# Designed miniproteins, single chains, part 31

Each design is a single chain, and the fold is of that chain. pLDDT is the mean over its residues in the fold that is shown.

## One batch from the design tools (miniprotein)

Design m1058
Fold by ESMFold2-Fast:
Structure m1058 (fold): chain A 115 residues (1-115)
Amino acid sequence: MNTATAKIKGNPDGTVEVSLTEAKGVAKVTKGTSLKLGEDFKIESASGQSEGQFVYNGTPEKAWAIVTTGGTSGTDVHSELVKVTSKEEAKAAIGRMDKSVVLNLEAEDVKAAKK
């Protein structure tokens, strides 16, 4: 099973910056990969990322994570929106995907955004 840890920072604009700090068993995702997403969970920028994309749309009231998985050549599985109030909920949704990655989110990092 592939596992990655992400730090998340919320912006006042509602955009979220996601930084991957650790990846275990995920050769395609390197440490320090950074994502920035805009409206409707679209990735506006990505660095060092290939397969197994991770997107977080977080608000103080609810947290959502988008995880992607690679499919077959010519037929790729796109992002699945997952409501993340716990790691267990995200893991259960990922279990239905092919070549998925478990994303560990640290909720405290959202509140530390203006640190």
Scores: mean pLDDT 40

Design m1059
Fold by ESMFold2-Fast:
Structure m1059 (fold): chain A 82 residues (1-82)
Amino acid sequence: SLEEKLEQLERERRELEEQIEELEREIAELRARLPDLDPAEQQEAERRIAVLEAARGILLAAIDFLEEQIKKLEKKIEELKK
């Protein structure tokens, strides 16, 4: 049903939000350690941060897409109840 599809999209959005929170924590931990690292380790940490920030950007775009789909589906469900 449309309601089941809506529930699935809402679950997928929550899972992506949790993944973003995890990435944010890892980025924050790496940034906090940067001043205490050797130059070579600092460079590797900065490279890792860049990869994590890119992944975060992709997940944010995915959430935006899911939110648009959720809104369209919610509107369709409301129209079917009239």
Scores: mean pLDDT 87

Design m1060
Fold by ESMFold2-Fast:
Structure m1060 (fold): chain A 68 residues (1-68)
Amino acid sequence: MKPSAEERLAALEAFFAVAAPSLSAEDRATIQAKLDEVRAALAAGASEAELYALLDELMTTIDAIIRR
């Protein structure tokens, strides 16, 4: 069973809520901006493909921050 874009976004938001105190202000702002972008796209009725592309970009951003 494949998680929906909404489920995947909710999981990333939950991760961010837990991880935020350990992140710099700059890294928090970067991740928050990407989360806001996905939420805005969802509210605008973006396609599943577009939502997955934005979620993949967010995951890449999180991975780059963690891999420092």
Scores: mean pLDDT 79

Design m1061
Fold by ESMFold2-Fast:
Structure m1061 (fold): chain A 90 residues (1-90)
Amino acid sequence: MKEAAYRYTLRVLDRAIEIAKEKGFDEVAEAFRKTKELVRQAYEAGATPEELLKIRDLILKATQAIVSGNEEEALKYLDEAIELAKKAIE
């Protein structure tokens, strides 16, 4: 379900923001917040389930990177997620 995928993605983002904040990764936390807003806009703009799943996969990879303490890798995946979300809004 598109709505279920969207809500799950938001929950992952909320947890990722909290983890990044707890670790002091302020730039990563802000990138996750920006990604969350763009995911909302993409969903409202009619992004396909396939587009949302690709964005979700990148968010999960970024979340795994911050859990491992790798800020650079997390930002790389978030940049890719942001670009896909922007494209889905267009």
Scores: mean pLDDT 84

Design m1062
Fold by ESMFold2-Fast:
Structure m1062 (fold): chain A 84 residues (1-84)
Amino acid sequence: MSDEEKLKIAQETVDTIEKNREAIREALAAEVGEEAAEEHVRRLEELAEKVREALEKGDADKALEYVEEILRLQLELGERAAAL
């Protein structure tokens, strides 16, 4: 995978999270409650901001590492929440 491909994946990941942020929060709140949903979305936003910083610096490897952290966070929560 080229650095250009890594940066593209990272950008698409951030864009997808921003587009679906409210849907993710509402779905989580229904399953695990508002407090847990808010904490998850906050953590997701923190990671998305780190991806944006890496993209701005052209650090493809760092951007992809943060994308992997986002995917792990979503997977762990999916196992906790019945709908995700």
Scores: mean pLDDT 76

Design m1063
Fold by ESMFold2-Fast:
Structure m1063 (fold): chain A 74 residues (1-74)
Amino acid sequence: MSPYQKQAIHFLEQMTRREMEHLSEEARARVEEVLAEGKERLKAAQTQEEVDAAVQETLARMGEIAREERARLA
């Protein structure tokens, strides 16, 4: 695994951990599923473009879940 893949996985795990602090049990399960899919995609990535695409897609999906949950708490 390249340094870029390892850094991207670590970044996603760190971002997920921060978001989970404010999420319901259901939202946490959804975010964990998205993170798991993102990690598998990152492990399979062969280029920097594929790494960037996997990170962007995973963050966008996690961000939508976190935004919906945050809106309910407001």
Scores: mean pLDDT 77

Design m1064
Fold by ESMFold2-Fast:
Parts: sequence; C-alpha cells; structure tokens
Structure m1064 (fold): chain A 97 residues (1-97)
Amino acid sequence: KILSREEIRKLPRAEQLKLLREELKEIYDKYSDEQIEDIKTTLRELGLSDKEIEELIKKYGKEYVLVMLSIHQEEKKPIKDITKEEIDEYILETWES
C-alpha cells in the first residue's frame, strides 16, 4: 500500500495520517528482533534508560519511535521533548521526501 506523496496529499489530513501510520506499522512489523534491538541501543546511547524506552514505545508505538529518531537527528531536539503532535506533523511533511 505504498502511495505517492501526490496521492496522499489529495486525501483529508486525518485520512492521510491514518494511511501513513498503517504503512509505517506494516514496515516496522517486518523488522527482526535484531533490528528492534539496534533501535533500542541507539536510544540508550542518547541517554535513555530501558524504562524510558519502554514508555516511549508504549506512548507513541514502535513505528513512531523511528520518526522520533529522525526528528532528533534533523532538529537536534531532545527525544523527551518531542510530542506525538510533532511526530504526526513530521510524517505528513516529510513522507517520501
């Protein structure tokens, strides 16, 4: 279900976000345990405890953690200061960029 950016932009915002979240979830569900551990290791290197990593996954979902890391890398914003609303905006603005 890979849609072009132009096709996604023709949809209402709420539907765009729903489809993009479903696509990200499908991509992340294909990740191996080793790939998931690599993501967790990166978060630990950024100063997060295992408990904080579990809370982030619980709060935002596994798929959203990838977007959160991208926002951190591009904007240099601390991971703890990134909101779900900022993640949603980033998905809408940067999908297929």
Scores: mean pLDDT 71

Design m1065
Fold by ESMFold2-Fast:
Structure m1065 (fold): chain A 108 residues (1-108)
Amino acid sequence: TVPWSRGEYTEDADGRRRFRLEVHGDARVELESRSGETAPLVSRGGSVGLELEAEGNTVKLLKGRGVGRTREEAEELANQALEAGEFLAKSEGLEIKSTEKEVTVLPP
């Protein structure tokens, strides 16, 4: 798969905010905090996904997704996404209420 990344940020009329980032193949993205510090996301031939749903000063859901050739690789990718999401939430002063981790192992 050709390496690519995609980020999306939306706010609705009710003040609900969603941030979504996907990194696929051999790609790297740096997430930037409000203070200008960065946290890298590296997909390492697989996929890393980050989704953050916020309302007011609360993150209702932080979801990290990892897709890899082994369970260890997929878990590492998913944990990387969760860590990056926590970094962003803390930089914005948001309290995380719920986290989800999705791990997908590709067939051999």
Scores: mean pLDDT 80

Design m1066
Fold by ESMFold2-Fast:
Structure m1066 (fold): chain A 101 residues (1-101)
Amino acid sequence: AEEAYERAREAALAGDAEGTREAGREAAELAKKGTKEDGESAGSAGSGAGSGAAEAGSVEAGRAAAEGGTEAAKAAKSSETAKGGTAAAVSGVGGEVQARL
């Protein structure tokens, strides 16, 4: 999933809006697959294996793929800058923040 988010961010930086949206959708789809496998492993919780999981999962996954994927790409870019990705992810913050850290 992280690799798909990385790709979405790179597409956005390249000015490829279409690629960013596509990569964002792929990131959401991979997150859904991770949840599915985790849901089977965590079936003891019941939330992932219950009858409601199909309805809630489909609704949330579809919503995330359509809107959350693109939003996630922007959030990932901002988060990388703030999270401490060091010089590699800092582009609009300024060197003083890193020099103080």
Scores: mean pLDDT 49

Design m1067
Fold by ESMFold2-Fast:
Structure m1067 (fold): chain A 85 residues (1-85)
Amino acid sequence: MDKEALEEVEKLLEEMEELAEQAEASTDISKAEELLKQVMKKSQEIDKLLEKIKDEKKKNEYSIKSVGIEMRTMAALEDLRLKEK
């Protein structure tokens, strides 16, 4: 049943948003790198949950949201690396 899996995905997305916000607020490159690793790990868990969902449109929607948060976290880390130069 898709409902429980979707609720778990939404919870993981919320956790990823919190990690991305911490990375954006961070001035420490090492801390931002660890936050990115955690975001990517949660994104992989979302992908596994989405494989069990048969609603292709919702599957694609949540996959796009997950990738968006990863890209934001990567951008925050890259911005920090550029400021260190």
Scores: mean pLDDT 83

Design m1068
Fold by ESMFold2-Fast:
Structure m1068 (fold): chain A 107 residues (1-107)
Amino acid sequence: SKEKQRAASLISAANIAMVGAHTQVELSLRLAEESGSKEAIELAKKAKEEVDKLIKEAEELNKKSQELLDSGKDLKEAEKLAREGLRLASEADEIAKKTLEEIKKLV
């Protein structure tokens, strides 16, 4: 159904954002560690903790949404959970992007 396609698309978008956020925050940490800057390392570590927490929450929401899709139960709730997952994944991506920009200025 169109409702199932919408929820699935939101889950896919959240997964892409989470992969991007993880990749960028890992790059920030590597650049900071290679530079030897304690300020950059602390900034990158703090951002990684925040990004990892948001990704974990988004993954739990996506899992619940997928379970509803697989069971055919409450497609509106599935879409709502998927949308909340994408919101958290997008927040993680924004934190990761801003952190990478700040790290590049410090190294």
Scores: mean pLDDT 91

Design m1069
Fold by ESMFold2-Fast:
Structure m1069 (fold): chain A 92 residues (1-92)
Amino acid sequence: AEALADRTVERLDETIKRLDEVIEKLKKDPKNKELQEEARKTLLEAEEDLGLAEIVRAILRRIGAEEAAARVEEAIERLREKIEELRKLLEE
């Protein structure tokens, strides 16, 4: 359970880092169409990672690994915030 949670959190942290990098680039050049397409692809990948993490959280809760599930939930919450930030930036 712990190893699964650790791997999931690590993956989400890397996805969040990639989202942050794309967000900062897009803030500097918001009308760059190539960068907007890169951002949309990164967003789709992030949404896939979110879905997989939610499955992991559900498994951890079902087997009673509550502390591990809570760590994954915290990473999911951080990822959702970054996804929402990027979505708003792309709508402008």
Scores: mean pLDDT 86

Design m1070
Fold by ESMFold2-Fast:
Structure m1070 (fold): chain A 105 residues (1-105)
Amino acid sequence: GPRITVSASASEVKAGETITLTATVENPAPDTVFRLYKNGRLVAEANIATGEVRVHDPRVTVSVDKEKNTATAVLENVEAGDIFFGVVTTPDASAASAPVRALPE
C-alpha cells in the first residue's frame, strides 16, 4: 500500500552473501510491527513506532530509524536453499516483501 513499503535488496542472493530487508511506514501506530521470516520461521521482529527489537537468529541484525520510520534487517552468511521474506502489520493493513531465495555459490 502507499503508506507501507517492504523491500529486499535483491530477489536472489548467493550462499555466503548478505541480504537486507527494509520496511518503511508513514505515521506508524504503536502496534506497527515488522517481522522477518527465514524458511517460514520468525527470526526477528521490530516495532517501527517504538524502536523495540527482538532477534531470534544470531546472523540477523535489526535496527529501527524512528526519524525515517524505517526498520532494516541485515542477514549475513545466508545458506543455500534459505528463503526469506518480511511482513509489516499495522492495526488496519499488512504488506509483505516478495520472497528472497539463497542460491548455491
Scores: mean pLDDT 84

Design m1071
Fold by ESMFold2-Fast:
Structure m1071 (fold): chain A 94 residues (1-94)
Amino acid sequence: KKKEIEKIKKEILELIKKNFSKDEQEALELVVNYFVKNEDLDSLLALKEAIESGDLTIWLMTQSILEGDKEREPSTETEETKRAKELAEKIRKR
């Protein structure tokens, strides 16, 4: 399971680097790291499929994660979550 998560993480990061701008990459890397930390392989696979298909689901997943953390009063990851949310809002304007 850990090897699978690391492999999927690497594949997603390569796809993000290939298809998205630097700001978008930063926001998506935070979401990927969140799923890796929680060992959420299913969410990582869903994110990879969304990136490969170009679905808006990517941004829905990103918003869901960032909103969830905000509603729950996030711990030491507050700065990273805040930065990712700001980037996601800027990306939607572009």
Scores: mean pLDDT 66

Design m1072
Fold by ESMFold2-Fast:
Structure m1072 (fold): chain A 80 residues (1-80)
Amino acid sequence: KVKIGKLSPREEAILFSVLGIVEGEKAFREMMGASPEEIREEIKEYVKRLVEKHPTLSKEILERLARLLGTTPEELIKEL
C-alpha cells in the first residue's frame, strides 16, 4: 500500500521530471492516433511499478498521477 508523506526537494524534483516525461509521451502518442485504452493500461502499469519502488509519495505527486490516469487521488490510492 502507498504511503503519503513528505519527500525531500531532490526526490520530489526527480519524480516531477519523470512525470513530465511520461505526460509528454502520453500527449505525443495521443496526437499520433494511439488507442486511449492502450495508453491508459500502459500508464497504469508504469504507475504501479513506480509505487512499488517509491511507496512514499507526496500529495502533489499522487494528484499528478491520478490526472495521468483520468481518475481521482482517492480512487487511485484504493488501487495501490
Scores: mean pLDDT 79

Design m1073
Fold by ESMFold2-Fast:
Structure m1073 (fold): chain A 83 residues (1-83)
Amino acid sequence: EVTELHLAGQSPEQAARAVLNAVVETGGEVLLHYDGPESQRERLFALLRRWGDALGVASVERLSPGTLRVRAGRVARGQIVLT
């Protein structure tokens, strides 16, 4: 099922870490509501994409300026090792 997170007063870095941890723990979908200025929302989106892709754990979709959908990616161990 979908896990909802409401984050206000967290830095984009703290919010991104919390969301990615929730996605990894649930193995599913997290709906994030982030209350902050546009610049901080854009930074959060960029961090989620960067860290999610780098970790191979998440895809990130913007639903509205303050709402993001983050889905767990399925990555088999050893299949993302690029030589």
Scores: mean pLDDT 69

Design m1074
Fold by ESMFold2-Fast:
Structure m1074 (fold): chain A 88 residues (1-88)
Amino acid sequence: AYERGREEARREAREAAARAPELARELGIPGEELGELLRRALLDAARLAREMARAAEAAGDEKKAEYYRGKAEALEEMAEPAAREAAA
Protein backbone atom coordinates (compact mmCIF):
# COMPACT_ATOMS: atom_id res chain seq x y z
CA ALA A 1 0.00 0.00 0.00
CA TYR A 2 2.67 2.51 1.04
CA GLU A 3 4.93 1.69 -1.95
CA ARG A 4 1.97 1.77 -4.35
CA GLY A 5 1.14 5.28 -3.16
CA ARG A 6 4.75 6.38 -3.70
CA GLU A 7 4.89 4.86 -7.20
CA GLU A 8 1.61 6.46 -8.30
CA ALA A 9 2.62 9.88 -6.95
CA ARG A 10 6.03 9.73 -8.66
CA ARG A 11 4.39 8.77 -11.97
CA GLU A 12 1.82 11.59 -11.70
CA ALA A 13 4.51 14.16 -10.87
CA ARG A 14 6.70 13.06 -13.79
CA GLU A 15 3.74 13.20 -16.21
CA ALA A 16 2.80 16.69 -14.99
CA ALA A 17 6.37 17.95 -15.41
CA ALA A 18 6.62 16.43 -18.92
CA ARG A 19 3.37 18.10 -20.06
CA ALA A 20 4.14 21.43 -18.40
CA PRO A 21 6.29 23.04 -21.18
CA GLU A 22 3.61 22.42 -23.84
CA LEU A 23 0.85 23.72 -21.56
CA ALA A 24 2.94 26.82 -20.75
CA ARG A 25 3.34 27.55 -24.48
CA GLU A 26 -0.40 27.11 -25.12
CA LEU A 27 -1.45 29.30 -22.17
CA GLY A 28 1.37 31.86 -22.40
CA ILE A 29 2.71 31.03 -18.93
CA PRO A 30 6.41 31.89 -18.34
CA GLY A 31 8.59 28.86 -17.50
CA GLU A 32 9.60 30.32 -14.14
CA GLU A 33 5.95 30.86 -13.17
CA LEU A 34 5.01 27.39 -14.43
CA GLY A 35 7.66 25.77 -12.22
CA GLU A 36 6.37 27.62 -9.16
CA LEU A 37 2.75 26.70 -9.96
CA LEU A 38 3.65 23.01 -10.33
CA ARG A 39 5.66 23.04 -7.09
CA ARG A 40 2.71 24.54 -5.18
CA ALA A 41 0.24 22.12 -6.79
CA LEU A 42 2.32 19.08 -5.80
CA LEU A 43 2.84 20.36 -2.23
CA ASP A 44 -0.91 21.06 -1.89
CA ALA A 45 -1.63 17.53 -3.14
CA ALA A 46 0.86 16.17 -0.58
CA ARG A 47 -0.89 18.10 2.21
CA LEU A 48 -4.27 16.66 1.18
CA ALA A 49 -2.77 13.14 1.02
CA ARG A 50 -1.44 13.58 4.57
CA GLU A 51 -4.91 14.59 5.76
CA MET A 52 -6.36 11.50 4.04
CA ALA A 53 -3.75 9.31 5.75
CA ARG A 54 -4.64 10.75 9.17
CA ALA A 55 -8.38 10.24 8.54
CA ALA A 56 -7.78 6.62 7.46
CA GLU A 57 -5.58 6.03 10.53
CA ALA A 58 -8.31 7.41 12.82
CA ALA A 59 -10.82 5.06 11.13
CA GLY A 60 -8.50 2.06 11.65
CA ASP A 61 -7.84 1.58 7.93
CA GLU A 62 -4.10 0.85 8.05
CA LYS A 63 -3.81 -0.05 4.34
CA LYS A 64 -5.41 3.21 3.22
CA ALA A 65 -3.32 5.18 5.74
CA GLU A 66 -0.11 3.57 4.39
CA TYR A 67 -1.12 4.33 0.80
CA TYR A 68 -1.74 8.03 1.44
CA ARG A 69 1.38 8.36 3.64
CA GLY A 70 3.48 6.99 0.78
CA LYS A 71 1.74 9.26 -1.72
CA ALA A 72 2.28 12.37 0.44
CA GLU A 73 5.99 11.64 0.98
CA ALA A 74 6.61 10.98 -2.72
CA LEU A 75 4.77 14.17 -3.78
CA GLU A 76 6.92 16.20 -1.37
CA GLU A 77 10.11 14.54 -2.67
CA MET A 78 9.10 15.22 -6.29
CA ALA A 79 7.88 18.81 -5.87
CA GLU A 80 11.26 20.52 -6.38
CA PRO A 81 12.60 18.15 -9.09
CA ALA A 82 9.35 18.37 -11.09
CA ALA A 83 9.20 22.18 -10.78
CA ARG A 84 12.85 22.47 -11.85
CA GLU A 85 12.22 20.22 -14.86
CA ALA A 86 9.13 22.24 -15.86
CA ALA A 87 11.01 25.56 -15.58
CA ALA A 88 13.96 24.34 -17.66
Scores: mean pLDDT 80

Design m1075
Fold by ESMFold2-Fast:
Structure m1075 (fold): chain A 95 residues (1-95)
Amino acid sequence: MSERVKEVIEELVKETEKILSENLPPEEMAKRIVEKIKEAVEKYKLSLKELQKAISAVMRKAEEILKKTLSPEELNRAMVLLLEGLSELYQEYKE
């Protein structure tokens, strides 16, 4: 992974932390995170492999933060919604 792509992923992780701090409903939280990743793909021309790395990093950070504040059932719901949105984004760029 290039140094530039690492910087982009680090910024997306920071933006994810910021979105999670806003105490949004799970659906709104997932939508905002997906929008930020989409913006990065369009701005930085991320490859599918780089998008996959960004998705993995964002998912790991979201789970790490949310598991400390949410019940197991709420965490599962939030993570499923986020994964669904990110999977749809990945399919959009896959071809």
Scores: mean pLDDT 83

Design m1076
Fold by ESMFold2-Fast:
Structure m1076 (fold): chain A 81 residues (1-81)
Amino acid sequence: SEAEVERARRWRELFETVLALIEAGASLEEVLARARELARRYGIPERSINGLLETLSSLSPEQRRVFARQMIREYEEFIAS
């Protein structure tokens, strides 16, 4: 549906911002704060964003980069389908 595609676009944008901050050497605290800010702006439910924040907190800096890139690709594939 269009609503599902729009949600996927918002999540892609969020992960693109997360990846950019990680690649710029931002702290974990900065990355998490920015993710929460974008979730609020995009109307992403708190329950949905909490899983992401927990995942990012459990990963190493290298794993966070790989995870963000994978999520961007998955959302791009969903939007293109």
Scores: mean pLDDT 87

Design m1077
Fold by ESMFold2-Fast:
Structure m1077 (fold): chain A 73 residues (1-73)
Amino acid sequence: SEAVARAVGAVLRVVGLSLAGDDEAAARELIEAARELAERGLLDPESAERAIALAEAGDLRGAIRALLTGTKP
């Protein structure tokens, strides 16, 4: 699935940035990924809004969960 592959790729990039100590870059990467997936119709709009809001609040774990849960199979 293109949606699953893109969502997993985005999560791996976000986790890599967070492990490197750059939580601001991790949040930006997640926000960009959520917007792109929503624009492509691969992520439901409510989950995209939730993922963005959680990432902006610094809840990267919650944002990742929202992204993966809203991703179309």
Scores: mean pLDDT 85

Design m1078
Fold by ESMFold2-Fast:
Parts: sequence; C-alpha cells; structure tokens
Structure m1078 (fold): chain A 91 residues (1-91)
Amino acid sequence: MLTKEEAVKAIVDYVDEMVRQGRPLTVGDVEGIVKGLGIYDERVKKDFFEYYETGKISKDTVEAILEVLREAGASEEALEALRKGFESLLE
C-alpha cells in the first residue's frame, strides 16, 4: 500500500511526464488528481465533492492542489500546465 508521500509523488510524476510529452490535460486528468489526493487529504476530498456536485472548482482549491504538488517536487512547467487546465474548466 502506498504512503501519502508515495501517492502524491506518483501523481506528480504522472503530470510531469504528460506535460513533457505535450499531452493536453483533460477533465478526467483533473478529477483523477483531485480524487487521488482526496484519499489522503480530507480538505482535497471535500473540495472534490464540491466539484462533483457543482461542476466548478474554486481558485482557492486550485492553489491548494498546486501547493501540495509543488511541495512534492512538481516542476513549475507542470504546475503552470495544471493551472491552465483547471482554469479552462472554470470557463
């Protein structure tokens, strides 16, 4: 079973690799990230349920997710691609 740190690192590695390949992030990628983090973090889990019910993600939620991933070693390029993906889904 993965620890919280291992699970977060796996998510970071996945996003970093997709961004390096130039693959666009989808709604499914965003949902997967929020759900994965929500298994280990109750705040992210709560924010995922809000997204599931409303179809909207707050900027505060986006920033919190990006902070967690940055602390786990995500590249700034990956974080900016994620930010753009999240913000596109808010339009």
Scores: mean pLDDT 67

Design m1079
Fold by ESMFold2-Fast:
Structure m1079 (fold): chain A 83 residues (1-83)
Amino acid sequence: SRWQELAALAAKKAEELEKKADESEYAEILALGARAAALALASGDPALVARVEAAAREAAELAKQGKFEEARKIVEEALEEAR
């Protein structure tokens, strides 16, 4: 129940970020990371959540440095793992 509520809140945050994803490559990376985190939370697997959240944070940090290709690869791999 609690994990389903957290997953719903994470999905709403992902939707809000996805609406801004076309504004910049940074916004796109954040939206992908948020979607991966929402899917991981929906799985109910705490280990998957920890791995995906760590990957999303790493991707966001790389994107801040202008390393968009590296950031996108990390967040797309996290999104695929969370599916």
Scores: mean pLDDT 84

Design m1080
Fold by ESMFold2-Fast:
Structure m1080 (fold): chain A 87 residues (1-87)
Amino acid sequence: LREEVEAEEKRVKELEAKLKEAEAKGAPQSVIDALRKQLEEEQKRLEELKRQLEARERLEELVRESDPNNVDDMMKVLAAAAEIGAS
């Protein structure tokens, strides 16, 4: 996902450059409209990829908090829960 976000950011930047060049050269409105439509589509895709990356980072954080590979962390969580319940 990180690599996909970087690749999509690069595509958006390339399309922005192409649009700016077309406008500067006085390209036909149909060409400018086509480039704008492509840019909008790529921007939407980038936003979706960023949302997916955030969701994965949140899941990774939850897995890290639980740490199924660390028995001590699970014991500490259980001990803390028991202590709170006793209070």
Scores: mean pLDDT 72

Design m1081
Fold by ESMFold2-Fast:
Formats: structure tokens, sequence, C-alpha cells
Structure m1081 (fold): chain A 78 residues (1-78)
């Protein structure tokens, strides 16, 4: 949905600003419920990363952090 894509874009923008990096602007992603939590999946730059959280924002932020760590060798934590 447009709302899910907005949350994913905002999480990427925050990680870019906080880490001083540029995650790919072209990404695919989704947020789905897994048990009692939400899981976000992000694919960009040939890499797929996942993050879980109690809400859509936390899941998206954790996925963006995992993507940054995979693509740039950063050691970010939520």
Amino acid sequence: SAAMQSVLRQAIALVNLSAGIQLPANFSGSIEQVGAKLKATLTAGGVTAEGEGDDAWSAALNAAIALANALYGTQLKA
C-alpha cells in the first residue's frame, strides 16, 4: 500500500541521515504480520534485508538498518 511504502521510505531516509550514507532510492519492500510482531522486508542494490518490530515503523527501521549494514558494512543497531 502507499502507506507501507511511505513508512519504508521514511525509515530509509532516517538511516541515510543518521549514518551519513545513501541507500538506493529504488527499493522494493513489504510489511507483514508474523505471529505477535510485524516484519518488514527491503530489497535494494541486489541485497534483501529483514527487520521485526512491535509496529510498522519499528519493523521498517530495523529492516533499513539491516540493509545499511549489509550494503555498507555499518554496525548500526535500533
Scores: mean pLDDT 84

Design m1082
Fold by ESMFold2-Fast:
Structure m1082 (fold): chain A 66 residues (1-66)
Amino acid sequence: MQELLERAKQVAVSAVQKEHQNSPQSVQQQLIQQAEQHVTGLVQQAQDNGLIPQFEATVEEDEALL
């Protein structure tokens, strides 16, 4: 669970930085914060609604975390 969330946040942050690598730092920071918050919300909503991708649900079942 934590590992998946951290990975998702890292990917989102990296994507924002890559797309806006030459943008003003203030804009990058704002987009990074929004991306991290949005990803966290999406992961929580997906778990709550049971919409987690099958392969991820399998990993969670094997680890008995959720």
Scores: mean pLDDT 64

Design m1083
Fold by ESMFold2-Fast:
Structure m1083 (fold): chain A 90 residues (1-90)
Amino acid sequence: SDKEIQNILDEIERAAREGDVKKLLDSLISLAKLTGNEELAKYLENIREGKPFEDGESSLRVTAGDKEFSIKVKAKDGTIDLQMEIRPVP
């Protein structure tokens, strides 16, 4: 639901501000599952659990309430690049 997505976005902001990587990953996994992005959720779960990950790229954009959230995850040669943005909805 919109309210559940808003709550997760608030948790993502908090975890990022606090530098809590595990909490950030948990919140991102919850967001991916809630938005039906099961492959992204599984990919992030593998990263969170320290399991091997394959080269790949996944992205998600979601709007909830007055916020738009976007994330891009790119994995290549054992390197993970994660870019996130939260912005107000126009």
Scores: mean pLDDT 79

Design m1084
Fold by ESMFold2-Fast:
Structure m1084 (fold): chain A 74 residues (1-74)
Amino acid sequence: AWTPEEQQARDEVLQELREEVEKWIREGKLPEDEREAAEKIKEWLEEQYKKSTDENKKKALQELIEEIEKELEE
């Protein structure tokens, strides 16, 4: 179960990811291949993790990275 603070941090991360993906679509930078798009998203999440000082955001970012890694292993 996520705390309210962890849930808010996760929602913020997902909103930031949505905005970044929309930017990539507008700029023609989102790969058409699903696997390559997932790898690009993972790289962005890893960069956000390294830059973040918020432990709740880091938890959300780490779980999202792990979900993408699991999908890429298939």
Scores: mean pLDDT 80

Design m1085
Fold by ESMFold2-Fast:
Structure m1085 (fold): chain A 106 residues (1-106)
Amino acid sequence: SEEEAQLEAVRAAVDANIDTMLHLARTLPQLTPEERAAAVAEIKAMLDTLKLVLDWLKEQGREEFAKEIAKRLIKTGNELLQLTTDPEVKKAIKEFIEYAKKLIEE
């Protein structure tokens, strides 16, 4: 169905964001200060986009799917926290994890 195709597209977009954030976190120590600032901004923008995706899924009545994605993103967030020492990235990840936990509890 069109709805099933839409949910598959969301899964693919989430997977791509996860892979990109993990790659950026691993490469941060190798970057120049200017490149690092850009990479940090990209990770923060990706986390904001994922929050909007979760909010949108709830608004569409896709509560179970939103919780599934949120659980996966909490796991990814914890992996990102192990990969980075950057205080801005750590703060953004921790705030996202707390948002995702609340979404699962509701």
Scores: mean pLDDT 87

Design m1086
Fold by ESMFold2-Fast:
Structure m1086 (fold): chain A 65 residues (1-65)
Amino acid sequence: MVEMTALVTAIQLEAVSLGVKAKVEVKDGKIVVTLSGDPEKIKALAKYIEELAKERGVEIEIRVE
């Protein structure tokens, strides 16, 4: 199931909670997330994003700044 708006909101909220900067864009049914901040927090957030995207059947690309 594709829930793009809900997934984008969840990613942004989790990023704020962890103190990570996240830029989220949607392109051709794919979510592109650019993360910057503490490397350990980025890894934790990336794992969260990957699991959430997998469960919802959404393609995602994670970039680190």
Scores: mean pLDDT 79

Design m1087
Fold by ESMFold2-Fast:
Structure m1087 (fold): chain A 63 residues (1-63)
Amino acid sequence: HHHEMALAVYALSDRLDEAERAFRELYAEDPERARQVLEALLKVPSLSPAARAWLERQLATLE
């Protein structure tokens, strides 16, 4: 799978260590797309509080 799909699957599954690795790989290749994926995931209603907090921290780091 593309790093985008991996990031989404891991974040939705609360596998945040794997999500972070997928995010770092995506960010290295396409920083703009990485930010867009984080923003899209924050809009998912089924997102766990832990995954939401992790996503918010990643976005804050991106400025």
Scores: mean pLDDT 81

Design m1088
Fold by ESMFold2-Fast:
Structure m1088 (fold): chain A 74 residues (1-74)
Amino acid sequence: MPPVTVTDAELYDEEGRLLARLPTIVAPDAREALQRLMERGLEFARERGLPRVTVRARLVQGDDVQDVELVVRN
């Protein structure tokens, strides 16, 4: 099975303001890719003292492309 590449990963605050962009992540599957995105969002929220962060990213696996949005609560 081809690995999942996470591209265009961005962190947003509760008002939809862009806070940060994450580097490209490579994971063996979509489940692990999503887990890593959640962990990065939670770490960022904790470091910045934010109650909530929204993570948006694109998951690329071969020719399949999926846009994802995760809400991470601190």
Scores: mean pLDDT 84

Design m1089
Fold by ESMFold2-Fast:
Structure m1089 (fold): chain A 64 residues (1-64)
Amino acid sequence: EAAKAVTEALKKAGLSAVAHQVGDTVHVGGLMDSEEEKELAEKKAKEAAEKHGMKLENHLTVEK
């Protein structure tokens, strides 16, 4: 389950983000504290999604 794998990868990295699978794509969203956390979350989510043969759509935002 790609969405679950993405969510677990983010949780292991200490990041509060949610993943939801739509078709062949995993959508990841959440409010990150900084651009650095957003970049880390995108990297972890992409790695987990690609491991499951899924595309990643990034909807992460930074608090502003």
Scores: mean pLDDT 78

Design m1090
Fold by ESMFold2-Fast:
Structure m1090 (fold): chain A 81 residues (1-81)
Amino acid sequence: MERVREAFRRAAELAGKTDESEIEKNKEAVDRLYEEMEKAGITLEQLAEAARELGVPLPPLDENTSVEAAKAMIEAVRALA
């Protein structure tokens, strides 16, 4: 699925752009990602499997994830739903 692969690729590219001054915003964006996963019925394991099948690395999903990377992952979740 093209949209899913593109979203994972974008998230991986953005993972290295974490800003320490934005930790609270990063955490909020990751919390929103987990909310979207719950709405879609998609687990973290299913996201990791999809990324592996598409040959794209899964970015860390914690306070070190940038807002833009989290938004890209939300697009991947929505495309999988």
Scores: mean pLDDT 71

Design m1091
Fold by ESMFold2-Fast:
Structure m1091 (fold): chain A 56 residues (1-56)
Amino acid sequence: MKYVVKVYDKRLKEGDEVLLTTTEGKIKGVVVKKLSENVSLVEVPEDVVPRKVEVL
């Protein structure tokens, strides 16, 4: 099952890998769509609330 979360980071491009810090620890996601210069949609395998975003 897959979930999509908004991430606010201008460095992200469609297809980029990111590391999200959540309550469950760090989880890897993939940018599926860039909405604007500062906003991207990231697909993650678990329903998580991101606390911090790290660009790989």
Scores: mean pLDDT 75

